# Designed miniproteins, single chains, continued (5), part 48

Each design is a single chain, and the fold is of that chain. pLDDT is the mean over its residues in the fold that is shown.

## One batch from the design tools (miniprotein)

Design m17752
Fold by ESMFold2-Fast:
Structure m17752 (fold): chain A 51 residues (1-51)
Amino acid sequence: MSPEAEEAYQQGLQLLSQGDLDSAKQKFVQALRLDPKYVEALRNLGKISQL
């Protein structure tokens, strides 16, 4: 996993904790662009889609 993908994922988690779902979604998509096998980003993106 690249450091950039992990950083994007962590920023997504922080945005989720702040309730900024749209920005969090964008960060998880960025993490997946950097690492398409980033299963944690996929899981969080799925949870946002249910909200």
Scores: mean pLDDT 80

Design m17753
Fold by ESMFold2-Fast:
Structure m17753 (fold): chain A 92 residues (1-92)
Amino acid sequence: SMRAREAGRQAERRAREAGADAEVRVEGPRVTITLTNAPVPAAFGALSGAVAAELAGAEAEVKSSGDTFTVTLTGPDEEVAARGAEEVARSL
């Protein structure tokens, strides 16, 4: 979905503005946002966004491994996944 990719690019940009390296992967109704070397405020923002994404109807999974913090958003469709990614971007 173009909307999910745009939301992913917004999340990537906002994460970098917050001091993290970021990559975003969009696979149908799933958006994966990976932050590397995220400062604590950026990690907290991503976590807050994951909670907001769940309130918007997406399933959010948050994982921390080494220097990497990953938020995986899965919607019933690409539209909900895109809204979840927008919530994560907004919270960063």
Scores: mean pLDDT 83

Design m17754
Fold by ESMFold2-Fast:
Structure m17754 (fold): chain A 85 residues (1-85)
Amino acid sequence: MEKFEKLGEIAAEVGKRSFELSKQGNYDESVIGDKIAGLIFKAAEAEARGDEEQKERYLKEIEELIKKSKDEEVKKLGEEALKIF
């Protein structure tokens, strides 16, 4: 329970940062952040269902998006989510 609550909090913070990036006209970084937030929820749902294959695929996609991002806050939050999984 606490693990999924923390993951939900991180996903919400990533979404908030993506919204701020969009307000600044940084749409490419906003899209990356929104994808990371969505993938955190999908990976958590996969874990809750015992679907380790889908969880691993979503975590790998998060890692690749973190590498593509230029925003330090999005990178930090994504890395924090990966550490909790």
Scores: mean pLDDT 85

Design m17755
Fold by ESMFold2-Fast:
Structure m17755 (fold): chain A 57 residues (1-57)
Amino acid sequence: GAQEAQEAGRRAALEAGADEESAEKAGKGTYNAAHSGMSVEAAARLGYWQGKEGAEA
């Protein structure tokens, strides 16, 4: 469910090099995306790219 998307997005952001605070924000974003009909796998990929982009920016 949406909670699984939140945890997956948070972990993906951490793998991308985001800090814990940024990863938590990415997880909340993927939770909301899952509520909007996005799959858990797609939400996790979004979290990864958001974390990576934030770390590089």
Scores: mean pLDDT 74

Design m17756
Fold by ESMFold2-Fast:
Structure m17756 (fold): chain A 68 residues (1-68)
Amino acid sequence: SIKEKLEELAEEYSKDPRIKATLVGDDTLILETTLSVEEIIGIALRIIGDYPELEVKIEGNTIIVTGK
C-alpha cells in the first residue's frame, strides 16, 4: 500500500539527523531537511525511481512525498 511505502521511506530517512520525517494521514510523508539543494534533488530522484507510484514535490528544504 502507499502507506507502507511511505512508512519504509520515513524509517530510512529518519536515520539521518539532518532529516525530520513526518507522516501525515495515510498518504503524505514530509521530509524537513537541512540538506543542500543537490542532496535534496538526489533524494527526490531516488524516491521516484524506486517508487514510481509516488509523487515528489520539493518546497525549499522540504521534500513532500504523496501517492499519485
Scores: mean pLDDT 87

Design m17758
Fold by ESMFold2-Fast:
Structure m17758 (fold): chain A 92 residues (1-92)
Amino acid sequence: GKAIEDFLIAMGKKVLELFEKDPEKAYEVGKRLYDAAVSAAEINPEAARRATAKVFELFGFKEMAEKASESIDALREALQDFVDYLEKKAKE
């Protein structure tokens, strides 16, 4: 429910805050967001998809946000793409 959504969105906001200041920590928090979102999807798939889509919207990733809303498999794929994006940024 709302508590799961609020928790995941708060993690996403933390990734965004760290993204320019500390890309390596953004990547670490992003991996934790992946684990948390996948676990949340087992409990409440609707809340997990909604929260993940909102996180991608915060980053301007409209296509990833739409993809995360389609299915749990699409959510996992979008989250993996997001973590890969953060890893690439951290290694620059």
Scores: mean pLDDT 83

Design m17759
Fold by ESMFold2-Fast:
Structure m17759 (fold): chain A 94 residues (1-94)
Amino acid sequence: MEEEKKRKEYAEKMREDVKKLAEFFDENPELAKKFKEAVEKDDYKELAKIALELEKKGKKEHALILKRLLLESLGINPEKMSDEELEEFIKKLV
């Protein structure tokens, strides 16, 4: 029951995070195009660059969402990493 609850809460958070990121990309079609191309090509370096560009523009929440999604696509649980470890990992991908 606790494992199912945690999994449902995590899935709901992921859904909300994806929605926030999608809404941001609707307002930024140039970045949306770059993101889509990088995802289709498994270009983790470009995805990391997009995340860092978002952070530089003050979009820290959207940058953090993208960083977490990138780690999950690599089989890494972002909830097991500190914000500093996340930032270091993303910088290594660039």
Scores: mean pLDDT 75

Design m17760
Fold by ESMFold2-Fast:
Structure m17760 (fold): chain A 55 residues (1-55)
Amino acid sequence: MKKVEELYKQGLKAADNGDFLTADDLAEELKKLGGTEKADEVLAYSQRKRQEMLA
């Protein structure tokens, strides 16, 4: 679905910007739409970016 693809892209952009709260919220919306795989990818990417900033 186009909505899942859009939320996925927005989640990745939020993580790139260091906006981890927005990335988490977008991942939750993806789960509600049945986009569990994409939600997991957003969360994994967000965690990776978070670790890079804290290193």
Scores: mean pLDDT 80

Design m17761
Fold by ESMFold2-Fast:
Structure m17761 (fold): chain A 59 residues (1-59)
Amino acid sequence: MEEEKAREKAKKALDEIAKLEPGVSVNPQALADSLGIPEDVAREALREAEKEGKVKLTE
């Protein structure tokens, strides 16, 4: 699968999560499994969202 589509899925999911519960803790592996994307891509998207104050990355 193309990495660009995986990143878009992760960003959209994180935006929706942030709308419902700003600052919620999200695990990269759980996000990756839920979306069917690589954990590495999910973690990168989570780091960006955390820097923007949308969600918190859980190790």
Scores: mean pLDDT 78

Design m17762
Fold by ESMFold2-Fast:
Structure m17762 (fold): chain A 55 residues (1-55)
Amino acid sequence: MEKLKQKTRELSAEVLARSKEIAELGKVDPEKAAKMAQELSDELYEKQRELAEEA
């Protein structure tokens, strides 16, 4: 239980940091930023599914 909560917090922090980087990238290369945003979304969905199955 405790390790799962910690992993969820770390994942949230990582998503926030990567979202900020994607937003900055979008100012100079919106096409690449869109691709990275989609990859992050897909990765997050997979991670959430994995965490839900472990819970």
Scores: mean pLDDT 77

Design m17763
Fold by ESMFold2-Fast:
Structure m17763 (fold): chain A 118 residues (1-118)
Amino acid sequence: APKLTESGGGTVAEGGSRTLSGKVSGVDFSSHAVAWQGQAPGQPLRTLAVISADGRAVGYDPAVAGRATISVDHSKQTAYLHLSDLRREDTATYYNVLIPSTGDGPAIYGEGVPLTVV
């Protein structure tokens, strides 16, 4: 079965930066779009960044546009979300999500990585 392992969370000062990572096994990023979703306490999941399977299309939510960069390293089978100029409202659990590019089958979610901005 595909496995997705996330890291890079913890506590960070306001104005700082953090890189979250999601490493996948049992599936290739080339067949999946990659998204990062955030869930602030008591709020629904929100898609913050997305990159298409072919890497040609990248999108960001207005809440993080200009402060976030999504990337994929195919040689390491790892996706990254770099967040800069962190704000207290960025406090959330972040999920790396793999979405089949064909639309067939379920999205693959990581367990979630908490990030607290103080």
Scores: mean pLDDT 84

Design m17764
Fold by ESMFold2-Fast:
Structure m17764 (fold): chain A 82 residues (1-82)
Amino acid sequence: SLLEKAEELYKEGLKLAEEAGKSSLSGEESVELLKKAKEKLEEAKKLYEEVIKEKYSEKAEKLKKEAEKELKRIEEVLKPAE
């Protein structure tokens, strides 16, 4: 189902973000993993939006919000220093 596909992408994105947090990685390797995590989480968010649009799902709405929070955190890390 679309919900299951979105959940798989969300979990993959979280794993990549966790790997990016490893202190043994170079800054370049960490940024690359965060970019991949962002792509997976954006895809998950789009699928959750489609699920919500077709049929209301409390689970899909909750997971969409969680994906949005994680995306915001990743985007803040990837922004140039002000």
Scores: mean pLDDT 78

Design m17765
Fold by ESMFold2-Fast:
Order: sequence, then C-alpha cells, then structure tokens
Structure m17765 (fold): chain A 58 residues (1-58)
Amino acid sequence: SAELALTQEYVKRLDEVVDEIQAQLDAGEISLAEAYQKLQAAEEELDAEMARKLAEIA
C-alpha cells in the first residue's frame, strides 16, 4: 500500500540520519546532547513531511 511505502521511506531516511549522527559522535564532532537535538529535529521534520504525503493519498 502507499502507506506501507511511506513507512518504509520514513524508516530508511531515519536510519540514514541516525548513521550520520553516529558517525559525527564517533568522530568527536558533536556531543551526545547535540546528537539528541539533531535526532529530534530530524524526526520532527520527517514526521511533518510524511504527514503531508499521507494527507495527499488519503
């Protein structure tokens, strides 16, 4: 279904963000607090984008 496709896109994009943040943490480029803030911001942005896409197919 289109909803399943959107869920798969969300998971894939979130995994990419998590991998990027983890790489920055491992490199010592950001703090754990900054990592949490970046993850929260990315989740909020993805949630808003997915909600818009879901509304177009509902």
Scores: mean pLDDT 83

Design m17766
Fold by ESMFold2-Fast:
Structure m17766 (fold): chain A 97 residues (1-97)
Amino acid sequence: EKIDEIVKELAEKYDIPETVVRGAVEYYKRTGKKPTALDMAIYGAALARGLEIPENPEEAAKTDPRFRGAVAAYKNPVFREKMEKLAKDLEKKIEEL
């Protein structure tokens, strides 16, 4: 499907796990808003591990140890910048669907 091709393309282009890209897509579907890098990391981690997506990603990042890896990825400035660029590209590609 078109969305799966977009996920693969963006994951390869930015060298970011497909689960993080799928997290960004899920955030757009649920909120209608562009995800922050933290939103993408938390949603991606939940999807990768079969966890329920938290209602507040920022609060989950502070209080839930299951998201420690996602928070560590977000704190990496190179990875964070890649996620921010990916979120902008994803917004454009979803609009074209």
Scores: mean pLDDT 82

Design m17767
Fold by ESMFold2-Fast:
Structure m17767 (fold): chain A 62 residues (1-62)
Amino acid sequence: GSFLEELVKEFEKLKTPAEAYELAKELLKSGKVTKEELLEIADKLKDLAIRVAIRRAILEVS
């Protein structure tokens, strides 16, 4: 699959919103993904708490 599909699977493995927030923040700060790509990943996830954590990282990272 694409890199974004692999990231969706990594987020699906996470058990806590805190882990999702830290992963999303690291990906943004490292430049591996854009805010738009992270939003697309979040929208593919079923867990609302994980989706909210990713969106929070997008809002907090400049």
Scores: mean pLDDT 84

Design m17768
Fold by ESMFold2-Fast:
Structure m17768 (fold): chain A 106 residues (1-106)
Amino acid sequence: AAEYAEKAAEYAREAAKAAGKGGGKEGAIGAAAGAIGAAGGYAGAKIAREKGDKKLAAEAAEAAAAGARAAAEGAKKSGGEEEAKKAEEYARKAEEYARKAREAAE
């Protein structure tokens, strides 16, 4: 479960980088949201691992996935086609790991 939250956070960080490369105000907002999601994902995964809390790991993964999705939307609005495509792929992977973390918590 914690490993899935770490993977979701990793993809949120990559989505944030893609949104930032897209540029403009919307890309910058998306990059910030993705970075916040990644930070929350990593921090939550660490605490979940220390406590053995699978539900906290799922919540951390879901926060990271939400950040990655916001980054993908920011990248799409930035006008950078390649950056938008990469951010979308990273958001989908973050969302997949969030689903796996939730399934492991049940």
Scores: mean pLDDT 85

Design m17769
Fold by ESMFold2-Fast:
Structure m17769 (fold): chain A 60 residues (1-60)
Amino acid sequence: GLVEQAERALRKGEEMLAAGQPAAAASAAHDAYILAKEAGDERLAERARQLVEEAQRLSA
């Protein structure tokens, strides 16, 4: 479902950030945020938002 898709996108973003790809991580985290919002999962949406902010800080 949408929650599982959001979790996979979030995990991909976390892996990309660990691999030193902050721009790609931000994109994946943003996708996870949209999917989490569509699913109504506010905790997952907040986790995705935090990853976007972290990735954007590392690419600044």
Scores: mean pLDDT 87

Design m17770
Fold by ESMFold2-Fast:
Structure m17770 (fold): chain A 60 residues (1-60)
Amino acid sequence: LTDEQKVRVVKAANDAIKALDAGEDPEKVRQRLVNELVEAGLTPEQAQRAADAVVDHAKA
């Protein structure tokens, strides 16, 4: 990933955590995060794995 793509990945993850803290539906947040990570240059499998980890971490 480029530095610009890494910045977008971090921003997307932080936005997802903030949305979960605000009480948004975790499944909707996960789907949005997957799409943003794919746009940032991750494969669909990498994006799904990363999004699941972020959502699970925020719930703990």
Scores: mean pLDDT 78

Design m17771
Fold by ESMFold2-Fast:
Structure m17771 (fold): chain A 68 residues (1-68)
Amino acid sequence: MLTQEQLARAIGLTLRAIGEGIHAGLQGDVEAGRRAGEEFGEQAKSLGAEELAELAREGAIRLAEHFA
């Protein structure tokens, strides 16, 4: 199991990825949202939070596409 510290960091990274995805979509830059999801998702995955890493990556791109 992840430590509380690792889980908190992974959640923070996921929320940041989602926020960056929304912002990128509003700017019409879907690729910026994809890159944010990949960057923060990789960081979350390195902490052992694979499900949160997937949510960061997929959530960021989907929200960027929806708001573009």
Scores: mean pLDDT 85

Design m17772
Fold by ESMFold2-Fast:
Order: structure tokens, then C-alpha cells, then sequence
Structure m17772 (fold): chain A 58 residues (1-58)
């Protein structure tokens, strides 16, 4: 899990235009394009932090 989790999260962090980017776009639509504080942006940072923590902890 640790290696697979880190690899997956790292791939998402390395390709924000890919799955992470798509999540950001979806978040904006879901939030009615408010753009105040979309959770998807926080998720991007959380995903990166999780990947780094998992890699360091593994």
C-alpha cells in the first residue's frame, strides 16, 4: 500500500492537468463557479502532502 499509494498520489501531483486538473474543473462546476474556496484546490494540496508523507513514512 505505501509504495502504491505514494506512486499514485505522486502521479496525480506530477500531473495536475490530468486527474487532479479534471477534479479542479469538476469542483468549480459543483460549486456553481463561485471560486471562493473550492475544495478541489485544497484536495490537490492534500493529495501532494499525503503522497509526500506516505513516501517519507514508507
Amino acid sequence: MSAAEAARAAAEAAAPDGPAGAATASGMFNKDYSGKQPEVRSTDDAETAAARAAAAGG
Scores: mean pLDDT 52

Design m17773
Fold by ESMFold2-Fast:
Structure m17773 (fold): chain A 59 residues (1-59)
Amino acid sequence: MEAEKEEVLKAARELAEAWGVPEEDTERVLRHIEEASETLSKEEVMKLGYERLKELLGE
């Protein structure tokens, strides 16, 4: 995994843990981030991951 992609995945996992998102839901979001990383920029992927995690929390 490239450094940028690994950094995004680590940040998303840490954010999900801090927000108390269930591990199963966190893994689904991480898979979506991995797939999006093939077509989107790092910044766009970070935003997408954040929005997905927010939706899971009803925010």
Scores: mean pLDDT 73

Design m17774
Fold by ESMFold2-Fast:
Structure m17774 (fold): chain A 62 residues (1-62)
Amino acid sequence: EKEETKKKIKEYLISLGLSEEDAEKLAEEMVENGSDEEIAEAIAMADGKSKKEIGKLIEEVK
């Protein structure tokens, strides 16, 4: 679900050092701009990668 996907993105963003507010805004933007499928794939790939790789993905979205 969109809500679960957003939650997962938010948690990863917070683990990268973003504030709850910033993480929620960015996660919402990713969910709105990308398809649920694309975002789920990005999270799945990031989950298997280092936090450094996740940080690069987040930087590209900003």
Scores: mean pLDDT 63

Design m17775
Fold by ESMFold2-Fast:
Structure m17775 (fold): chain A 111 residues (1-111)
Amino acid sequence: DEIEKDPNNAKAYLELGEEYYKKGDIDKAIEYYKKALELDPNYALAYLNLGLIYEELNDGDKEKAQEYFDKAIELAPNDARIYEKLGEYYKEKGLEEKAKEYYEKAKELKP
């Protein structure tokens, strides 16, 4: 299907990807995050969410996950949401000091 390049539709696809991820449908989550990137190739949150999926996979491509995290930070270095999600991720992994660094960065960037 031909998709109109609309930033509002990119956000809708990101939200659909997040809903499928919460349901455990990883394939659909990846599909919708990629659709968000088709509409907005610079959508840092879509790159972040793809990175989180690749990091969590049982045979996970950690190098690919890191590339997605780096791309998200490169595209939106001042978006507090990226650092909040990374902080939550590292807290869940038990890396409390690293989580704290990302949370402090997120707090600094909030208006």
Scores: mean pLDDT 79

Design m17776
Fold by ESMFold2-Fast:
Order: C-alpha cells, then structure tokens, then sequence
Structure m17776 (fold): chain A 62 residues (1-62)
C-alpha cells in the first residue's frame, strides 16, 4: 500500500476526480493511463483520480 499526503486543497472539476484538503491521507491504488492515480481519501472514504502533483509520498521506498 502506498500512502501519500495532500499538499494543498483540490476541488474536483470532473466527476471521477477526488476532492482533497491539505493534510488528507491518500491511499494510492493504481496508475491511470492519463498520468493520474486512482486513489482513496482515507479521511472521507471517497475514491477517484488524483493528479500526483498535489500529493507528497509518505513512503519514498518500498
């Protein structure tokens, strides 16, 4: 399981995007073909696509 932290707030612009608040803990599930990640916000329980530029990895090595 890869865990990341949201580094800023993000409001979804598309129906499949994940809402972020700075400091939210995000579980990365898989990479998508458009350069985004499919992820789950562990604070809200919502799932969706996230641009990795809004995330900071909490574990940089497996």
Amino acid sequence: MVIAEAIEDYEPKEKDELKLKKGDIIEIKEMTEDGKMLAKNLKTGEEGKVDPKYLRALEEKL
Scores: mean pLDDT 77

Design m17777
Fold by ESMFold2-Fast:
Structure m17777 (fold): chain A 61 residues (1-61)
Amino acid sequence: MVDELLEKARKAIEEGKLKEGTELGQQAAKEAIESGTFNEEILKRLQELEEKIKKKIEEKE
């Protein structure tokens, strides 16, 4: 389920596992596109993950 992948990505990023979080986010996007469920809500969540990654880098995490 795309939502589960997005949640796992968020948690991985919060734990400082930026590479794993990015890979999970990419997998979520791919599955959403393949299932035809890709929409602005999913895009927004993916953008939020990218912002969290940037923030973690800026915070020295």
Scores: mean pLDDT 77

Design m17778
Fold by ESMFold2-Fast:
Structure m17778 (fold): chain A 68 residues (1-68)
Amino acid sequence: SSLNTREILEENVEGAEELAKKAGESPTKGTAALLQAIGSIIDAESLGDEELKKRAEEVLKKTKEILK
């Protein structure tokens, strides 16, 4: 079995949430978290998935706050 597009995006958002928790540990992890969150927002918007878009936007906000 393979995941459908929404399931893949949901796992990507979950990965971005996990990276955001570690964003303060190194510049590399911070950059990875920012990029993953931004990509997830774009993908969720392209699918019209408002729930996943909101989750991805929250990840981006939290990551930016950690990096300040």
Scores: mean pLDDT 80

Design m17779
Fold by ESMFold2-Fast:
Structure m17779 (fold): chain A 60 residues (1-60)
Amino acid sequence: MKGLYRAVAVVPKTSEDELALRPGDLVEVLEEVDDEYVLAKNLKTGEVGLVPKSALERLE
């Protein structure tokens, strides 16, 4: 689901296609890739990559 989210878990960058996140990072979800992952942008760094949906909390 597209929209603004907050990271609720540490997400390590384990591949070049992944996005590293820390709890509290603001993330814009750009696209759903599958049931487990989204393509998202870290609003602090401007980096784009794959993020597990379980690491994100939806913001209003």
Scores: mean pLDDT 78

Design m17780
Fold by ESMFold2-Fast:
Structure m17780 (fold): chain A 96 residues (1-96)
Amino acid sequence: HMAGEEALRRAREAIENGDVESAIQALKEGLDIAFQLMQEGKYEEAARLFKEVRDLGLEALEKIDLTPEQRRELARLIMAASLGYVAAEIEAELKK
């Protein structure tokens, strides 16, 4: 999904630049796209995007100096992406 790849690229760029607001925004967009892929039954694509959002979120949490509220928001995004990844993997397996 081109939109998902673009969101991930913007998230990575924001993380490299220490741009917290842009990083959170791009990760939220990636998460929304991953949920849309789930609704469309594109479970393998959704799983990949959820995993990448989780991994980039964890990287941001480690590399960027965050306020307590930004840290909580990012942690919730990581949790949502992690749960989405597991759900998408299970759904993909059930479709076999």
Scores: mean pLDDT 87

Design m17781
Fold by ESMFold2-Fast:
Structure m17781 (fold): chain A 78 residues (1-78)
Amino acid sequence: SDEQIARQAVDMVRDVIRNGMSDDQINDIMSSMPPDLRTAFSSIYSHYIDPVSSDSVTDDTMIDIGISSIRMYRRSRR
């Protein structure tokens, strides 16, 4: 489901940030992802590292971002 893919993306984003992974390492991980998961991951990651976001980002917020991104990707693919 979209929610399960988004939750997986949130977990992966948390891990790459916690481990201080480089852009090259992140790109390598993303290259192994299915398109839906990659889309969710990219959107969540971009939002999480955005220095303009002064609000505390919750897991629920990141899941919602992931779901929205997956839905937009599916619509654009049609």
Scores: mean pLDDT 75

Design m17782
Fold by ESMFold2-Fast:
Structure m17782 (fold): chain A 71 residues (1-71)
Amino acid sequence: MKEEIEREIDRAMALMLAAVTGLAMGREGVSPEEAAEEARRLVAEKFPHLSEEELEEAEEVARRAAEEAQA
């Protein structure tokens, strides 16, 4: 139970970090692809126990945030 809750919190924190990173980089004019790559790198560094699927989700969140910032 505790491990599941902690993993859910980490996943939520990772997605928030990805979204904020994507939005900030997008506003700077960084491409969505570069913003997604940087967000994935940061998330993997801060949350090393997340699965590949969770990292892919964070990458996609950052990409979309950067695209929206430039729309």
Scores: mean pLDDT 82

Design m17783
Fold by ESMFold2-Fast:
Structure m17783 (fold): chain A 74 residues (1-74)
Amino acid sequence: MIDMKEVDEAMARMALTVALRSGDEELAVETAAKLTKKTGDPELVKRLVEELARRYGVPEEALEAMLEAIEKAA
């Protein structure tokens, strides 16, 4: 059970990494919202988004838009 949730986290991390590396803010926002609905864990998705945004130098406006999308999807 826990391992399956950790697999979902790894897949979410990969999807967010691809979206953030693309430089497409709209794709990143949509990906964050979709993952929040799929995982049912907005705090997990927020943590991953903040971690990866720092790593890839995402603008604060894009990060804020992603966090708002997560809140709306929760």
Scores: mean pLDDT 77

Design m17784
Fold by ESMFold2-Fast:
Formats: C-alpha cells, sequence, structure tokens
Structure m17784 (fold): chain A 60 residues (1-60)
C-alpha cells in the first residue's frame, strides 16, 4: 500500500518522499491507525517531530 511504501521510505530517512506517499495514502483512505502510529514513531526517531505529531493526531 501507499502507507507501507511511505513507512519504508521513513525507515530509509527519506522524509520528503515518505511525507508525499503518506499524504497520498491519507487522501485515498488507505492508511490505518496502526500504520499512522508506526510512521509517527519512525518520524520522531528521524527527528521530524512535526510530522510525528501530525500523524499521531490523525491516528487518534
Amino acid sequence: SLADEGIALLKQGKIAEASSLLGAALRAGEATPAQLREAADIAEEQGDTYLADYLRALAA
């Protein structure tokens, strides 16, 4: 899925590309709360606290 691809890019430190794919997944309704929380945790580990907070808010 687009969300899984976005998470894979986050794990690679490709924050800009990951944000684009995660945004597309969100617009398509393809991102689950569990995927959003996983992505948020990885974004925080990569130092992007803004993206992490945004994704956690959407997962709630």
Scores: mean pLDDT 84

Design m17785
Fold by ESMFold2-Fast:
Structure m17785 (fold): chain A 69 residues (1-69)
Amino acid sequence: MREEIEREVAEALVLIYSALADLAMKRGDFETALELYEKALQMAEEHGLSPELIEDLKKRYEEAKKKLE
């Protein structure tokens, strides 16, 4: 139960961080977007979330990183 709750909380937080990062991208705040995608990706990997979610987060992180080049 505890581990299940931790995974569900991690999924919710990943979605929240991802949504905030998307908003930061729209605002041109690419540094904040990068930090938020990094936090989302770290949580997704630490809690063994879906491979599809992890790949989507990696793609978004790379897009944000490219904007800072």
Scores: mean pLDDT 82

Design m17786
Fold by ESMFold2-Fast:
Structure m17786 (fold): chain A 71 residues (1-71)
Amino acid sequence: GLEKINEVTPLTEEARRKLKEGLKLANQGKYDEAIKKFEEAVRLAEQAGDDVLTALALIGLSVTKIAKERA
């Protein structure tokens, strides 16, 4: 069966953690800190080969940069 979610790599787990932290910081208006977390999430997700997680981190990064420029 397709149960790759049960075989989480350390890089995938760290990337997910950074993505969640970035989202939380962005919701708090801490845009500079959120940007750093999203950049770390992109790098870790790319190293893990997780295209979906990489895309989500890039979206978070882009949205947060736009929010910062308009704040």
Scores: mean pLDDT 79

Design m17787
Fold by ESMFold2-Fast:
Parts: structure tokens; C-alpha cells; sequence
Structure m17787 (fold): chain A 66 residues (1-66)
């Protein structure tokens, strides 16, 4: 199980873009606060890379816990 915390997502639609970057079945996304999304599940390295890219494009950061 992998947890990716995206912070600093100030761009409208960034949350939706993050969710679309996930191809893993059973992945769960939870919005916490105005600009933070936590994604948990059996995420591949490609899913994690996509989430990191989305966070960076939105001016934010991604924290990964495995």
C-alpha cells in the first residue's frame, strides 16, 4: 500500500487531474483542506510519477510513503 500526499494544489482542476493520473484499481483519494489531496492504494511507480508530475505542474509538492 502506497500513500501519496499532494499539497499546494492551488490550480482549479488539479485534484481532478491527480485522480485521472491513477490507473490503480481500489485507489482512494481524499481531499483534506483547501489544496491538499491524499491518495492511497496499490500504486505503481508510474502512478506515483504521474501524481508527482501533476503536483509539480500545479506549483505543489508530493510526499510518498510506501
Amino acid sequence: MTTVTLTGLSVEGAVGAALRGIGAPGAEAKVIGDSTVVVTGELSDEDVAALRAIAAASGGTAQVER
Scores: mean pLDDT 71

Design m17788
Fold by ESMFold2-Fast:
Structure m17788 (fold): chain A 90 residues (1-90)
Amino acid sequence: MKKSAAIYEAIGITALLNGHFDIARLAFEKALELDPNSATAHLLLGILYLKEGKYEEAIKHFERALQYDPDNVLARRLLAEAKKKLGLEP
């Protein structure tokens, strides 16, 4: 992970914890602009979209997170949760 991307991830986490979802999204998108392969940034965007009820976007980002970090248990569990909310897992 690039050091610059980590700064935007930290800004986004702080914004997310304070309920500033718009700022959090922009920060995580900037992190991905600097490091498109960041499993962490994709995981954080997935969590943001999941909290907003945007399950299709959440699934997309969790799948990207698992592409770069396939052993991430949290990403796998949250992907399953988002799919269940859309009725995609029978």
Scores: mean pLDDT 82

Design m17789
Fold by ESMFold2-Fast:
Structure m17789 (fold): chain A 74 residues (1-74)
Amino acid sequence: MLEEIEKAIPELEAAPRERLLTGLQVALLALERGENVEEAERLIELIRRILGLDEEEIEELRREAKKKVEEKLK
């Protein structure tokens, strides 16, 4: 898995912004669900750097993902 993320870096750098944002959302939701946590964290950091997002923007997206997961886990 970690090796798969490393191999994806060139593909991520060439990817359209919309695809990167979708990947970021998928990784944030996986992290909040406790699925593939280590890989999700690495993917979030890679996409953050490629898109130039700051930590505050990522924390906002994390809060939104957490709220969605909490609503499902009633």
Scores: mean pLDDT 70

